# Ledger of designs, part 39: designed miniproteins, single chains

Each design is a single chain, and the fold is of that chain. pLDDT is the mean over its residues in the fold that is shown.

## One batch from the design tools (miniprotein)

Design m1414
Fold by ESMFold2-Fast:
Structure m1414 (fold): chain A 70 residues (1-70)
Amino acid sequence: AAEKLKEAGYEELAKLVEETLEASKSLPPEVQKVIREGLEKAAELAVKGDFEGALEALREAQAEAGKVLA
């Protein structure tokens, strides 16, 4: 995810992805999986120029993580 974003010129997004993955290490494994999969999907969409789809993927990941934590 982060490597592809850096190659596409989205260094700020790549840094945010790396920081989010580091922060998620303290969360339950089920939440870590949801965050990792959501970030990977969002990165693929962003690299293709689908920023609206990338934002929606992040919203879906946030909602699923919230369900696991609730």
Scores: mean pLDDT 73

Design m1415
Fold by ESMFold2-Fast:
Order: sequence, then C-alpha cells, then structure tokens
Structure m1415 (fold): chain A 109 residues (1-109)
Amino acid sequence: MKAKEYIEQARKAIEEATRLLEKGDVEGAVDAVSRAISLLAQAYEYGADEKELRKLVNELADVVTRLAQRLGVPEAIELAQQAKKSTDIREQLELLTRAVGAIREALDA
C-alpha cells in the first residue's frame, strides 16, 4: 500500500515538474523534481515494482534533461543520461540527485 502511494505521489510530482517547466517556473520545476526523487526513493524502500520505478525514473530523467538544456547545464544532462543507462534504481536516483545539485548551483550563479 505505502509503495503504491509513493508511486502515485511521484507521478504527480513529475507531472507538476513538467507543467512548471512549460510555464517557465524553473525554481518550482527543480523543487518538484527533488520531491519526485525523494518519493521514488521511498517507493523503492517500501518494495515498489522495479519496472514501474524504472519507467518513472526514466520519465524524471527526461524532465531533468529538458530543465538542464534550458539552463545550459551540460553536467546535469550527462548525469541524467547516465541515470537512464543504469540498471540499479539506487544509482539512477543518486545520479538524478547529483544532476539537480548541478542545476541548483547554476541557478545561484
């Protein structure tokens, strides 16, 4: 039950990140991406279906890539692409967390 709840919340966070990015709310999109990563990590800890997790991680990586392209952050693009190539959910989430870190540094510059 909890794993499914975290998956549903993660999907909504990914949709929110896309919506905010389309509106040009970059800071809001970054916050939504960070929430999605945390929710997917919780879903993973509660034993969510690996195929469903991997699908959502790949969707999130695509959002991170678009965000990084808009901001001109090549490091975040590379990290998001590495996340999509990984077969380890934990590694995918760690790479996406690092990508968000690079994006936040670019926003502070």
Scores: mean pLDDT 88

Design m1416
Fold by ESMFold2-Fast:
Structure m1416 (fold): chain A 90 residues (1-90)
Amino acid sequence: SEETRKKAEEAAKRVAEETGDKAASQAGGMIVAVELDREGVSLSLEEIEERIRRKAEELRRQAKEAMEKLGKEIDEAVKRIKEASEKLAS
């Protein structure tokens, strides 16, 4: 709904200002808006802000875990490239 979307957009802006995490807050706002439309629930702006904050924190945690895993994979690839280069130089 337009009303739900508008409230979620406003709440996401406030969460972004509070946390400094614009990307996670915007993504969280979009997800929460879809969830609220599916649930057919009307929440206050404050309740939507709380839900978006929790979602943004979860998304940031997941992104950090994914980045840490990718970093380990990159480190391992670099080690293998170095080992291959050393064998080629032999």
Scores: mean pLDDT 83

Design m1417
Fold by ESMFold2-Fast:
Structure m1417 (fold): chain A 68 residues (1-68)
Amino acid sequence: GLDDAVKLITDALKSGKGKIKVELSDGTVLEFDASDATRGTGAILRVIGEQPETVKVTVDDDVKTFTN
């Protein structure tokens, strides 16, 4: 579920390595560096607060899709 998407984003932020792209089912796209804690936290809060039907998380070139 969305908890797994939040975990993936959180783990990437803790590593501080690479680029993160978060795509919400409403068409919102958030792109930031894994070292950008402010934007990363904002993306996590948006996933938790808005409860999108799906979230696609890309860390560098690795893409994973999560369903609510």
Scores: mean pLDDT 84

Design m1418
Fold by ESMFold2-Fast:
Structure m1418 (fold): chain A 60 residues (1-60)
Amino acid sequence: SEEEKERLLKELEKLLKEAVKKGLPQEKIQELLEKFRRALLEEDFEEARKILEEMRKLVE
C-alpha cells in the first residue's frame, strides 16, 4: 500500500542520516539503497523491512 511505502521511506530517511553521521562507507550505503529500491518496486515489504533492519544494526 502507499501508506506502507511512505512509512518505509520515512524510516529509510532517518537511517540514512544516521549512517552518514556514523561514517558508514558510501559503497555499503549505495548497496543497501539499491536493495531497498528493488524491494519497493517488487512490493516486497518484508524484504524492505529486513534491509532497514540491517541498516539499523549497522548504525546502532
Scores: mean pLDDT 82

Design m1419
Fold by ESMFold2-Fast:
Structure m1419 (fold): chain A 70 residues (1-70)
Amino acid sequence: EAEELYEEAMRLLEEAEEAARAGDYETAKQLLDRVDDIGVRLVLLGHEELARELGRRMKELQERFPELRK
């Protein structure tokens, strides 16, 4: 269900932020890839607004940790 997918992605975003704070950008990127996969699934299920919110939060994290964009 879309709500469960969104909550899972939110947990993964928190883990990605903690990994980035620790300097573990490889793990943070892997976690963000999983969030992106959930976002794509949400779009396909018709929940574009939830996917857009995940994209906004991912962008915010990448702005705080530029290493995540490499």
Scores: mean pLDDT 85

Design m1420
Fold by ESMFold2-Fast:
Structure m1420 (fold): chain A 74 residues (1-74)
Amino acid sequence: MLSFEEILAKFREEASKTLSQEQVDRIVAALEAIHAAGLTPAAIRREVTRMLDEGAPQEVIDALHLGIERVLAA
């Protein structure tokens, strides 16, 4: 079983290969907010919608969804 911090560390390492540091930090902040809210569907929807409303590129949205899946699978 991986801790939430270990999942975030692995996600940062993988995402940093394709995304900028600013984009990775933005996704990690969203994942931390979702985790703090108890991984609820409402929190997931809120963070995804916020990122879309802010005009995040598709690669950032795809990486956020991957991060959410990894956090939920733990």
Scores: mean pLDDT 83

Design m1421
Fold by ESMFold2-Fast:
Structure m1421 (fold): chain A 92 residues (1-92)
Amino acid sequence: MIEELEKKAEEAKEKGDYKLAAIYYMGAGELLRDQGKYEEAAEYYRKAYEYALKAGDNDLAATALENLAIVLEDMGKYDEAKKALQEAKKLK
């Protein structure tokens, strides 16, 4: 359930566990993508990226951008997807 993942992400943020918050936001994006809610999924992947960067986890941040690129492609936003993939490559 998306609401449960959001609550867990907020709890993780309050504890300063930004990596765990990013993981919960990633999970929310995955569930929304499975439901065909691509715009909402993209929003959660952007949050996962932001919190992964706050955690200093460049690999997790790159994964969030790669997943963002996939949903942007599902939406037909190919130029935005290419930009997300280029940003992901800079983190590796």
Scores: mean pLDDT 88

Design m1422
Fold by ESMFold2-Fast:
Structure m1422 (fold): chain A 86 residues (1-86)
Amino acid sequence: MTLVIKGVNLSTGQKMAMLGVGVDLELQGAEVTSSVSGDTLTLTVKNVTDEQVQRAVDFGKGLAASGAEVKIEREGDTTTITVTGP
């Protein structure tokens, strides 16, 4: 499975937490690509498990509790989580 996490207008702490998720997944054997442009951080993660996708969804929901807007989309084997800060 492929997981894409997009963070828009996130705080520095939220961006660091998101990067930490990417590092954790890479240490577990996933293929992680990160890019940063202004206030937008994108992580593309390949070879993820269902458990890893669920943990990323839960991470996004945690950011929503902090005032961020969260959108989750599924298309084939790809799950995209978009988190937009206030």
Scores: mean pLDDT 80

Design m1423
Fold by ESMFold2-Fast:
Structure m1423 (fold): chain A 72 residues (1-72)
Amino acid sequence: MRGTITIGAADKEEAARIIQTAARALQEGASFEEVQKLADSLSAENPRYIGTLTVELRDGVWEVVSASITPA
């Protein structure tokens, strides 16, 4: 099983920080839904950058497959 978490940020550095926070929460056992809510709470209201984090469930743990940051 795989999933994608999306975030919005005012700048590229903030986008990277939010992605790292989301990835760590998943790896530490938070549910996909909990991490998406966390990402949403940290995301900017009017984002200039969109971050995407693709994850895959392996042996009961969410592993990061890829991450990207693009202009909104």
Scores: mean pLDDT 80

Design m1424
Fold by ESMFold2-Fast:
Parts: C-alpha cells; structure tokens; sequence
Structure m1424 (fold): chain A 65 residues (1-65)
C-alpha cells in the first residue's frame, strides 16, 4: 500500500541519518576538541538527531492511520 511504502521510506531515511551520525561522531573523536571541524561535525550530528525525532513522529502518525 501507499501507506506501507511511505513508512518504509521514512525508516530508510532514519537509518541513513543514523549512519551519518555514527560517521560524524567517529570523525569528531579523531580530531582535537578545539578543532572547528570537530565542532561542526557535532553540530551536524545534533541537527540530524532532531530530524530523526521529527521523522519518528511522522512515522507514528502514519502507523496510527
């Protein structure tokens, strides 16, 4: 169904975002704490975490239909 396809697409987006967060965290851990690159990586990871929560909320709304 279109609903199942929409849910699957959201699940894929969550998975890809979680993979990106893991990569960014590993990159930041390899850099000095004062590094602008490390700070940017942490900020991007935080934004991705917020996006994942929005996607999870949308998935729950679709599953309730």
Amino acid sequence: SALEKAIAKIEEQIRLSEDQIATLQKEAAGLPASSAQAQRARRVADILRENIETLKAKKKELEAK
Scores: mean pLDDT 87

Design m1425
Fold by ESMFold2-Fast:
Structure m1425 (fold): chain A 73 residues (1-73)
Amino acid sequence: SMEELAKKLEEEIEKAAKEAVEAAEAGDVEAALKAAGEAQEAYAEALKLGLERAVKKGEEVAAETDAKLAAIE
């Protein structure tokens, strides 16, 4: 069950981060920030639960997303 939860959080982080980047590239800053927040919430949940795989994934994805969002300012 924890393994399934880790996989779901990994998928949520990836999906939300992808949506954030795509929205940012389209110039929709509000949608981009909302999606980035969703990715961050999934990452925070993974941290809270000690799901190391999902945490590692979240760290990688967050770095990429932050860099792309910063480039759009």
Scores: mean pLDDT 77

Design m1426
Fold by ESMFold2-Fast:
Structure m1426 (fold): chain A 55 residues (1-55)
Amino acid sequence: MEEKAEEAERLVTLAVIADPELGKEAGERVGRLLKEGRYDEALEVAREAQRRAGV
């Protein structure tokens, strides 16, 4: 579970670097999901943000 949270945060960071507006919005959603213990959903949101940011 912790590894999924770390990966989600890493992917969000990459998205923020590539597209700050998109990455910031994704970061807010991922942060909420992680607080709720929804690690799989958080990781999926982070992966989509990474793809949309082109990284």
Scores: mean pLDDT 81

Design m1427
Fold by ESMFold2-Fast:
Structure m1427 (fold): chain A 75 residues (1-75)
Amino acid sequence: SRLDSIVLTEEQRKTLLEMVKKIIETGEKLGIPASKIVAAIMRLVALALEGYSPEEIKAEGDRIVKQLEEEAKKK
């Protein structure tokens, strides 16, 4: 299957997990709906599966966190 051909490195896996945790904690702190938090996580996972480096995953995760913070300020 296609999933069996997709292998994340240990570093990518660790960075992804750290960024997912940061997105959840930020979303919870800002009172962001669970559906939006899940959508942000799914986006980051998709980019990791596209072959993004650990540094690129971290950069995109940080960008997502900033976007959630900006969205919370508008409401």
Scores: mean pLDDT 77

Design m1428
Fold by ESMFold2-Fast:
Structure m1428 (fold): chain A 69 residues (1-69)
Amino acid sequence: SDAEKGVKAFEEKKYEEAIKYYEKALKENPDSPLNPQIYYQTGLAYEKLKKFEKAEEYFKKAKELDPGI
């Protein structure tokens, strides 16, 4: 899946590639129960790229969908 490709890219420190796959996963499966975690992981990838405003947007979305994050 695109989410799995995103995780692999993140683990390989390919943060731009990870974001690409995570965003694709979110667009293709808007109602997926995995989406809170995907938003959170996308935020972490942006944070690694020092794009802190984008990271904050994705973290807020993750928390809105799952307050337990």
Scores: mean pLDDT 85

Design m1429
Fold by ESMFold2-Fast:
Structure m1429 (fold): chain A 74 residues (1-74)
Amino acid sequence: MVLTDREAEEATLLVAVAVAYTIGRKAIEKGDRELAEEMIRELERLAEEARRRGLDEAARYAEEKARELRELLE
C-alpha cells in the first residue's frame, strides 16, 4: 500500500493538528495561557496551509481544534 502525495500531505497535516491540540490542552490544564495561545495560532496557521493546498478535511479539523481551545480560554 502506497499513499499518494496528496494523501501523505493530508496525513502529515492531520498529525500536526493533533499534536498542536494535545499540547494546547495540556497547557490549559497547567494554566500556561501563553503556550495555549501559541498552539491556537499554530492551529490557525495549519488550517490556512491546508486550505491553500486544497486539503479541506485537514483544514476543517484544524479550525475545529482551534475553536475548542479558544472556548476553553474564555
Scores: mean pLDDT 84

Design m1430
Fold by ESMFold2-Fast:
Structure m1430 (fold): chain A 70 residues (1-70)
Amino acid sequence: KIEVPKNREELLRLIGELLAIIGDIIELEKKIEEALAAGDEELAEKLKKELEKLEEKRKVILEKIKNAKV
């Protein structure tokens, strides 16, 4: 096992970014549900597109974490 400060800092930074994106995804999912409950389907569709963008960022960060993990 290699615990180099640089590798640790990079991994912690990526994990922090991942947690932030997951939080944003949860918040957007709540807003989509609220928009649908209010009958605002146009707003819900706009929020769904933003959710897809965050899901793409999440996948990129997950791949970086997997590559940095070991």
Scores: mean pLDDT 78

Design m1431
Fold by ESMFold2-Fast:
Structure m1431 (fold): chain A 70 residues (1-70)
Amino acid sequence: SLREQARKRFLELVERQSKELKEKVAEIKKRLEAGELSEEEAAKEMLRLFAEAMQRLGEEEERARAELLA
């Protein structure tokens, strides 16, 4: 069903975004360790990264709901 397909796609997207988030956090940590970023700058980048990831998940959830109700 469309509902099952939408749920499966959302879960796959969550898994993919989790992996990408881990990779991006690792990159920020590398730059921090290399002295390219201060601890404050690294924290701000991480907060922004998490906020963007949460916003994207919310947008995808709304999109899935819209497709389900159409």
Scores: mean pLDDT 79

Design m1433
Fold by ESMFold2-Fast:
Structure m1433 (fold): chain A 67 residues (1-67)
Amino acid sequence: GELAERLRERLAALEKEFEELKPYLSPEKQAEIEKHLAAARAALEAGDLAEALRHLGKAEKLLEEAK
């Protein structure tokens, strides 16, 4: 469905942003973002769109805080 496709695209975009910002992040922030991205991917593979959306939102907030 449309939501699943949009969440998949959002995950890919956040994974790219994370790799670009990774050298500027503390090890603790890297681990936290990586955990949420991995959980979002697992949720998408399982078809759990609500869980995927929750983890993507947490990863987005952590990346925005990396200013």
Scores: mean pLDDT 86

Design m1434
Fold by ESMFold2-Fast:
Structure m1434 (fold): chain A 72 residues (1-72)
Amino acid sequence: AAAEAERLYEQGLAAFKAGDYEAALEHLDKALELDPRYVRAWALRSAVYYHLGDEEKADEDAAKANELAAAA
């Protein structure tokens, strides 16, 4: 569960660094499905959406990351 979400996050981060935003979203969507409280995954998916030009989804994910970080 937590370890699998972390593994998917690392795969998403590697894809993001490679500029493969579609692959990054696929991995991050799965990470967040397994761990909806994974602040880093919300923050990284926000960055991916921003690079894709989807500012609305980027802002939504950033707000979720900030909400969860403030609650921790």
Scores: mean pLDDT 85

Design m1435
Fold by ESMFold2-Fast:
Structure m1435 (fold): chain A 60 residues (1-60)
Amino acid sequence: MKYYKVIKDIKNATENELDLEKGEIVELLEEVSDSFWKVKSLKTGKSGIVPKEYLEEVEV
């Protein structure tokens, strides 16, 4: 599985966007488009679509 770290706070509430806090780890579920990915927050367990530019690849 691929994990990404949120690099800045995201507080834009839409039905297709997930609120994320800087430093959260998310799991990549689906690459919806070139700009937006569906991810799952490991902190809250919620899934949603976020701008991929706010995500940094986690080194394993």
Scores: mean pLDDT 74

Design m1436
Fold by ESMFold2-Fast:
Structure m1436 (fold): chain A 113 residues (1-113)
Amino acid sequence: MLSREEAVAAVRALAEHSNEVRVEEGVPGADAAIVLDGVKIALIDARGLSEEEMTERLRRAREAGAHAAFVVSEDPERARAAARAAGLPAGVLDADATVEDLVAAAREAAEAR
């Protein structure tokens, strides 16, 4: 399970390979945000949230300048529906997502930019 602490640790690990990695806190709608090479990726723990609550958080993250999101959800279909409604591209991480999975996903998103 990814936590806020694990997300911060993953971004710090990426900083060993890139001085353009930043952690942003206080991003509306997001539990954490990762900035890689100017691409802002919101991390949202959507466990226990309704589709409407997820949609609102994703919309707020988009309004705050997020280019993409990674959503931790027990219901990937609901997370995808919320992302479409919010108009923000999102990757869904499963409930057992690890720090390594987050690091890999963040690097892929930054490279795809």
Scores: mean pLDDT 66

Design m1437
Fold by ESMFold2-Fast:
Structure m1437 (fold): chain A 75 residues (1-75)
Amino acid sequence: HMEEIKKESIEEAEEELKKAEERGVKLSEEERKELLAEIAASKIVTKLMELQSFSNEEVVKLREELLRELREELE
């Protein structure tokens, strides 16, 4: 389900950012939120592509929609 993929992808993105910050990567609050949204959106698209085939146009639209949603939810 989309909701499960989204939740899992956000959680994975948070773990990656936390590990990067522990290694000394310094991010502003705004940079962290934007990067979190971008990583999560990328992971969601990848997981969905594993379940079904998408055209390049569909992938672009899906990524844009996910980025909009994630920016809204993380704010």
Scores: mean pLDDT 78

Design m1438
Fold by ESMFold2-Fast:
Structure m1438 (fold): chain A 58 residues (1-58)
Amino acid sequence: MKAYELFKEAAKKQGGEISKEEVEELMERDGLDEEEAAKLLEERIEAEKSGVAYDAPS
């Protein structure tokens, strides 16, 4: 799962942990598709690595 890998990496930044089942449950409850969720996270991570300006959420 592409989304799981990105969520796992984000959790590591906070010093936490997340399981694959937790990711699936979160996506189900929020009604997000794996590809859409992964793309949003991927774009954010890529923008940070590229050093370009990214519009941060409130």
Scores: mean pLDDT 61

Design m1439
Fold by ESMFold2-Fast:
Structure m1439 (fold): chain A 68 residues (1-68)
Amino acid sequence: PSAAEVTARAALGEARRLIEEGASVEEAKQIALDGLRKGLARLVEAGEATEEEARRALSQAEKDLATL
């Protein structure tokens, strides 16, 4: 898997963990998406991911998070 995909998967796991610890679904989604956007931007800036990979990873994570 790409670095972007790994980062997106980690964000989904973080959202699930926050919900299990008592955070609201909306709060967990906001925290996870904020962290993911920052992480993906860093990967693209560092040349560790392409903009296409980051965009696909973010889109997939948004869809996955919407199912929580």
Scores: mean pLDDT 84

Design m1440
Fold by ESMFold2-Fast:
Structure m1440 (fold): chain A 73 residues (1-73)
Amino acid sequence: HMEERAQKRFDELIEYLKTHHLLTDEDIEALRKELSQLSPEIQFRIAESEIYTLLGFEGKDISKLKEEALKER
């Protein structure tokens, strides 16, 4: 059940970023395509990190969050 929730949260985050024009369509497409090849755990970690960024932390972009999540595993 946690995997399903993580996947849904990730989809909602991408839709939010697209709807609010925070990322370009090309960036969103590339990110979704690349992240779909990763494990659900890594996808969840990236989604969590990005939510914190959107809620009030500044300085992190999607590219940096993705790279950090991949390094930590």
Scores: mean pLDDT 56

Design m1441
Fold by ESMFold2-Fast:
Structure m1441 (fold): chain A 64 residues (1-64)
Amino acid sequence: SMGERALRNGIEAARAGNAAAGAAGAWDLQKHGYISEEAARRAIEAGKAGNAEEAARVLEEALP
């Protein structure tokens, strides 16, 4: 699905060390209803903290 592809792209960016891209991806995913508000909040906070590993982990937990 488009949502799963977008989610995987966000995970890949965060795994590459781009915490800000992971956070921005989480915001877009939540806006389109692909992840929960809580998952988006956790990923965005991790991105703001520069924690790319945590941002990736939170997004991975949202995979089906």
Scores: mean pLDDT 80

Design m1442
Fold by ESMFold2-Fast:
Structure m1442 (fold): chain A 66 residues (1-66)
Amino acid sequence: MVLRVTVHGDVPTLIGLALRLIGDPEVELRRIGPDEFLVVYHGDEAAAEALVAELRARPDVEVEEL
């Protein structure tokens, strides 16, 4: 699964999200802008759906499936 993740929050919100994604062994993370990340997820389908739901539940976070 490939996601574009955009953060419209403050610097602590951005750092918290980046640390969550960097700490996930199934995530390949690429910073594509100051507030934008490309996420390639290598886990199973259920874990991928759970990640999308988690990210969409975060305030000031926008998630697009590519």
Scores: mean pLDDT 81

Design m1443
Fold by ESMFold2-Fast:
Structure m1443 (fold): chain A 71 residues (1-71)
Amino acid sequence: MAELEALVEEALPEARELEEKGDLEGLRKLQVELLVRTAKLLGISPEELLEMLRESGISEESIELIEKALE
């Protein structure tokens, strides 16, 4: 839990900088990267992460972006 909170807190300054620059693509990539890192911290495999996202109603388009980031 604390490690997850620290990961998010570390990413907040970078996310704010990207938002201030208007780099929406960079911000989206950062969000995907955080999801992948969070899954690794929780011991969730990439396959399990993708299945959980599908079950949560996340769009197939977003899942494809995450899947590409896992390559």
Scores: mean pLDDT 71

Design m1444
Fold by ESMFold2-Fast:
Structure m1444 (fold): chain A 59 residues (1-59)
Amino acid sequence: MEEILELAKEAYELYKQGKLEEAIKKLDEAVRLASQTEGTEKLKEEIEKAREKVLEDLK
């Protein structure tokens, strides 16, 4: 769980800097870790929503 939160925070910092592609990569890694970790279903959903928002901002 801690690693998932770390990746999500890094993605958010990259998003704030306008580094959308790098933010998406961090969010993808966070989603993959959350998929393998029980009890993170809600966190995974929030990360997936953030990823979709960043993708929309990229294009």
Scores: mean pLDDT 78

Design m1445
Fold by ESMFold2-Fast:
Order: sequence, then structure tokens, then C-alpha cells
Structure m1445 (fold): chain A 61 residues (1-61)
Amino acid sequence: MTLHEVLQEAADALNTERSIEELKEVIERLKEFYEKTDNPAAKALIKRIIERLEQLLKEKE
């Protein structure tokens, strides 16, 4: 899976209703890309998306 594919999945998760389990799965995959990516712009983007998904997760639990 490419970073672009994970970012598209995260965008879908932000715009559609997802279960708590689905949100946790997307967050976990984004964290893996954050650790593996050396590009600072990509890291900053991934971090912002994780923060938004974690906020949605708090609203659902």
C-alpha cells in the first residue's frame, strides 16, 4: 500500500461514518507510515490527519 492510498482511505474515514475499530485501524496504518517516512512535509500531513481521526474517535467512544 502506498502513502497516497492510505491518505485516500483516511480522507474517506473523515468524510463518512466509520466504526471505532475502523478508525483505530486507519490511525495505526498512518502511524506506521509516519515512522517510515523521511519526508518532513509528508510527516506533517500524516500527523495532522492522525490528530483529526483521534478527535473523531473520542467523539464516538
Scores: mean pLDDT 77

Design m1446
Fold by ESMFold2-Fast:
Structure m1446 (fold): chain A 69 residues (1-69)
Amino acid sequence: SMEEAQEKYEEGARLASEGRYEEAIEKYKEAIKLDPKFAEAYYELGLVYEDMGKYEEAKEYFEKAASLR
């Protein structure tokens, strides 16, 4: 549901703010699985991958986020 997607998204944001990037990625991916049009979750995934130095993955998620807006 959209409510469950939002909850996973918020968990991901908290984990990312704590530097727990692998756990944040898992929660953001759960959010997009629940809501495949959740542009903000794709964008935040891109930011996490960028912070990890994974620029190709970051680019893919940023492009997906842009395509959904």
Scores: mean pLDDT 88

Design m1447
Fold by ESMFold2-Fast:
Structure m1447 (fold): chain A 62 residues (1-62)
Amino acid sequence: GPLVELLEKRLAEETDPVARALLSELLEIAKKDEKAAVEFLKRALERNPELRDLLEELLAKI
Protein backbone atom coordinates (compact mmCIF):
# COMPACT_ATOMS: atom_id res chain seq x y z
CA GLY A 1 0.00 0.00 0.00
CA PRO A 2 1.01 3.71 -0.10
CA LEU A 3 2.37 3.63 3.47
CA VAL A 4 4.63 0.61 2.74
CA GLU A 5 6.12 2.37 -0.32
CA LEU A 6 6.61 5.61 1.65
CA LEU A 7 8.34 3.78 4.53
CA GLU A 8 10.64 1.77 2.20
CA LYS A 9 11.71 4.98 0.43
CA ARG A 10 12.26 6.90 3.69
CA LEU A 11 14.19 3.99 5.28
CA ALA A 12 16.54 3.87 2.24
CA GLU A 13 17.38 7.59 2.78
CA GLU A 14 17.66 7.49 6.61
CA THR A 15 21.16 7.41 8.17
CA ASP A 16 20.28 7.76 11.89
CA PRO A 17 20.30 4.26 13.49
CA VAL A 18 17.51 5.06 16.01
CA ALA A 19 15.20 6.40 13.28
CA ARG A 20 16.08 3.44 11.01
CA ALA A 21 15.14 0.97 13.79
CA LEU A 22 11.74 2.65 14.27
CA LEU A 23 11.09 2.86 10.49
CA SER A 24 12.03 -0.84 10.07
CA GLU A 25 9.57 -1.91 12.81
CA LEU A 26 6.83 0.35 11.38
CA LEU A 27 7.46 -1.08 7.88
CA GLU A 28 7.05 -4.69 9.15
CA ILE A 29 3.73 -3.71 10.80
CA ALA A 30 2.54 -1.87 7.65
CA LYS A 31 3.24 -4.94 5.45
CA LYS A 32 0.87 -7.00 7.66
CA ASP A 33 -1.76 -4.36 8.56
CA GLU A 34 -1.60 -0.75 7.32
CA LYS A 35 -4.27 0.43 9.82
CA ALA A 36 -2.28 -1.02 12.75
CA ALA A 37 0.83 0.74 11.38
CA VAL A 38 -1.00 4.12 11.37
CA GLU A 39 -2.08 3.54 15.02
CA PHE A 40 1.50 2.56 15.93
CA LEU A 41 2.79 5.74 14.22
CA LYS A 42 0.38 7.93 16.24
CA ARG A 43 1.50 6.27 19.50
CA ALA A 44 5.18 6.58 18.50
CA LEU A 45 4.65 10.33 17.96
CA GLU A 46 3.51 10.71 21.61
CA ARG A 47 6.29 8.49 23.05
CA ASN A 48 9.28 9.65 20.94
CA PRO A 49 9.39 13.48 20.94
CA GLU A 50 12.96 13.37 19.52
CA LEU A 51 11.57 11.77 16.32
CA ARG A 52 8.49 14.03 16.09
CA ASP A 53 9.49 15.81 12.86
CA LEU A 54 10.06 12.50 11.03
CA LEU A 55 6.85 10.90 12.36
CA GLU A 56 4.70 13.99 11.63
CA GLU A 57 6.06 14.07 8.04
CA LEU A 58 5.10 10.39 7.56
CA LEU A 59 1.61 10.94 9.05
CA ALA A 60 1.02 13.98 6.78
CA LYS A 61 1.78 11.89 3.64
CA ILE A 62 -0.75 9.16 4.54
Scores: mean pLDDT 80

Design m1448
Fold by ESMFold2-Fast:
Structure m1448 (fold): chain A 88 residues (1-88)
Amino acid sequence: DKEKEIERLLKQAEGLLQQAKSLAETSFDEEIMDENIAKLEEYLRKARELGDEEAAEKIEEYIRQVEELREQGKEKLEELKELQKKLS
């Protein structure tokens, strides 16, 4: 059933977004963020293959939010690396 498949994809995509938000607040990991983005891109492709434009738009928004969190976390890590270089 395409409707149930879309519901499952959206639930999984929302779960990945919530995981990314939690990781950004507690223990940022760039590799996990990249994996989450890759999985969301797979879910986006599947939603488009199923012809559900609303689901595709929601997943695209989730991808944008995770990408934003990734860039913010990466920037903070680079600042920490530069501080460590000055201290060592």
Scores: mean pLDDT 81

Design m1449
Fold by ESMFold2-Fast:
Structure m1449 (fold): chain A 76 residues (1-76)
Amino acid sequence: NALQKKAEELERLAQGYEEFARALSDSKSRAVELIRELARTLREAAQALKAGDLEKYKELEERARELSEQFRAATE
């Protein structure tokens, strides 16, 4: 139950990032591509949690962190 709630939270975050990417310019911006990749990674992390695959979840969480850092660098 706790893992399912966390997975639903990650899916909502992914949806928010997908909407954010759509609201940004259609220019082939590195920042827009990073946000789309972040959203995809969060959806995969949610699926891993629902499956009980904590090892895969941890790897995807680290990937999401790296993508967030790259996004910050791309927007500076």
Scores: mean pLDDT 81

Design m1450
Fold by ESMFold2-Fast:
Structure m1450 (fold): chain A 65 residues (1-65)
Amino acid sequence: SAEAERYIAEGLEAYKAGDLERALAYFERALAIDPSNREALGGRAFVYAAMGDVAAAIADLRRAG
């Protein structure tokens, strides 16, 4: 959906800015709309990895493919 795509774009920009908390919130909003969205799962995995949560990052990356 356009709304999920917008949240993914906002999450990626927050991630690039180093605002991991805001990035996580945006990717979680995208996943609330589309739980299987590969881009949102990948984005959340990057945030978890940056936060040191390697197990959560791997789980999302595996779901993303």
Scores: mean pLDDT 89

Design m1451
Fold by ESMFold2-Fast:
Structure m1451 (fold): chain A 68 residues (1-68)
Amino acid sequence: FSFLGKGEFKGTIVTIRGNKIYVLGAGLDDETLQKKLLEELRAQGLPVKDVVYAGEEGIAKVFEIVYE
């Protein structure tokens, strides 16, 4: 699924494709994004164990979801 930035991600586009998270427009560092993405996914009810920075694709930062 995908969602536009809400709450602390307002102004940031966050798209989830399979086990990958694509983040556009974020002014946050990778470690802070990783932590906040993990917290947000858990708040959405997803059984997420971890979120790991996977690099960049064009203008997007890419993270991988590790499920429980």
Scores: mean pLDDT 73

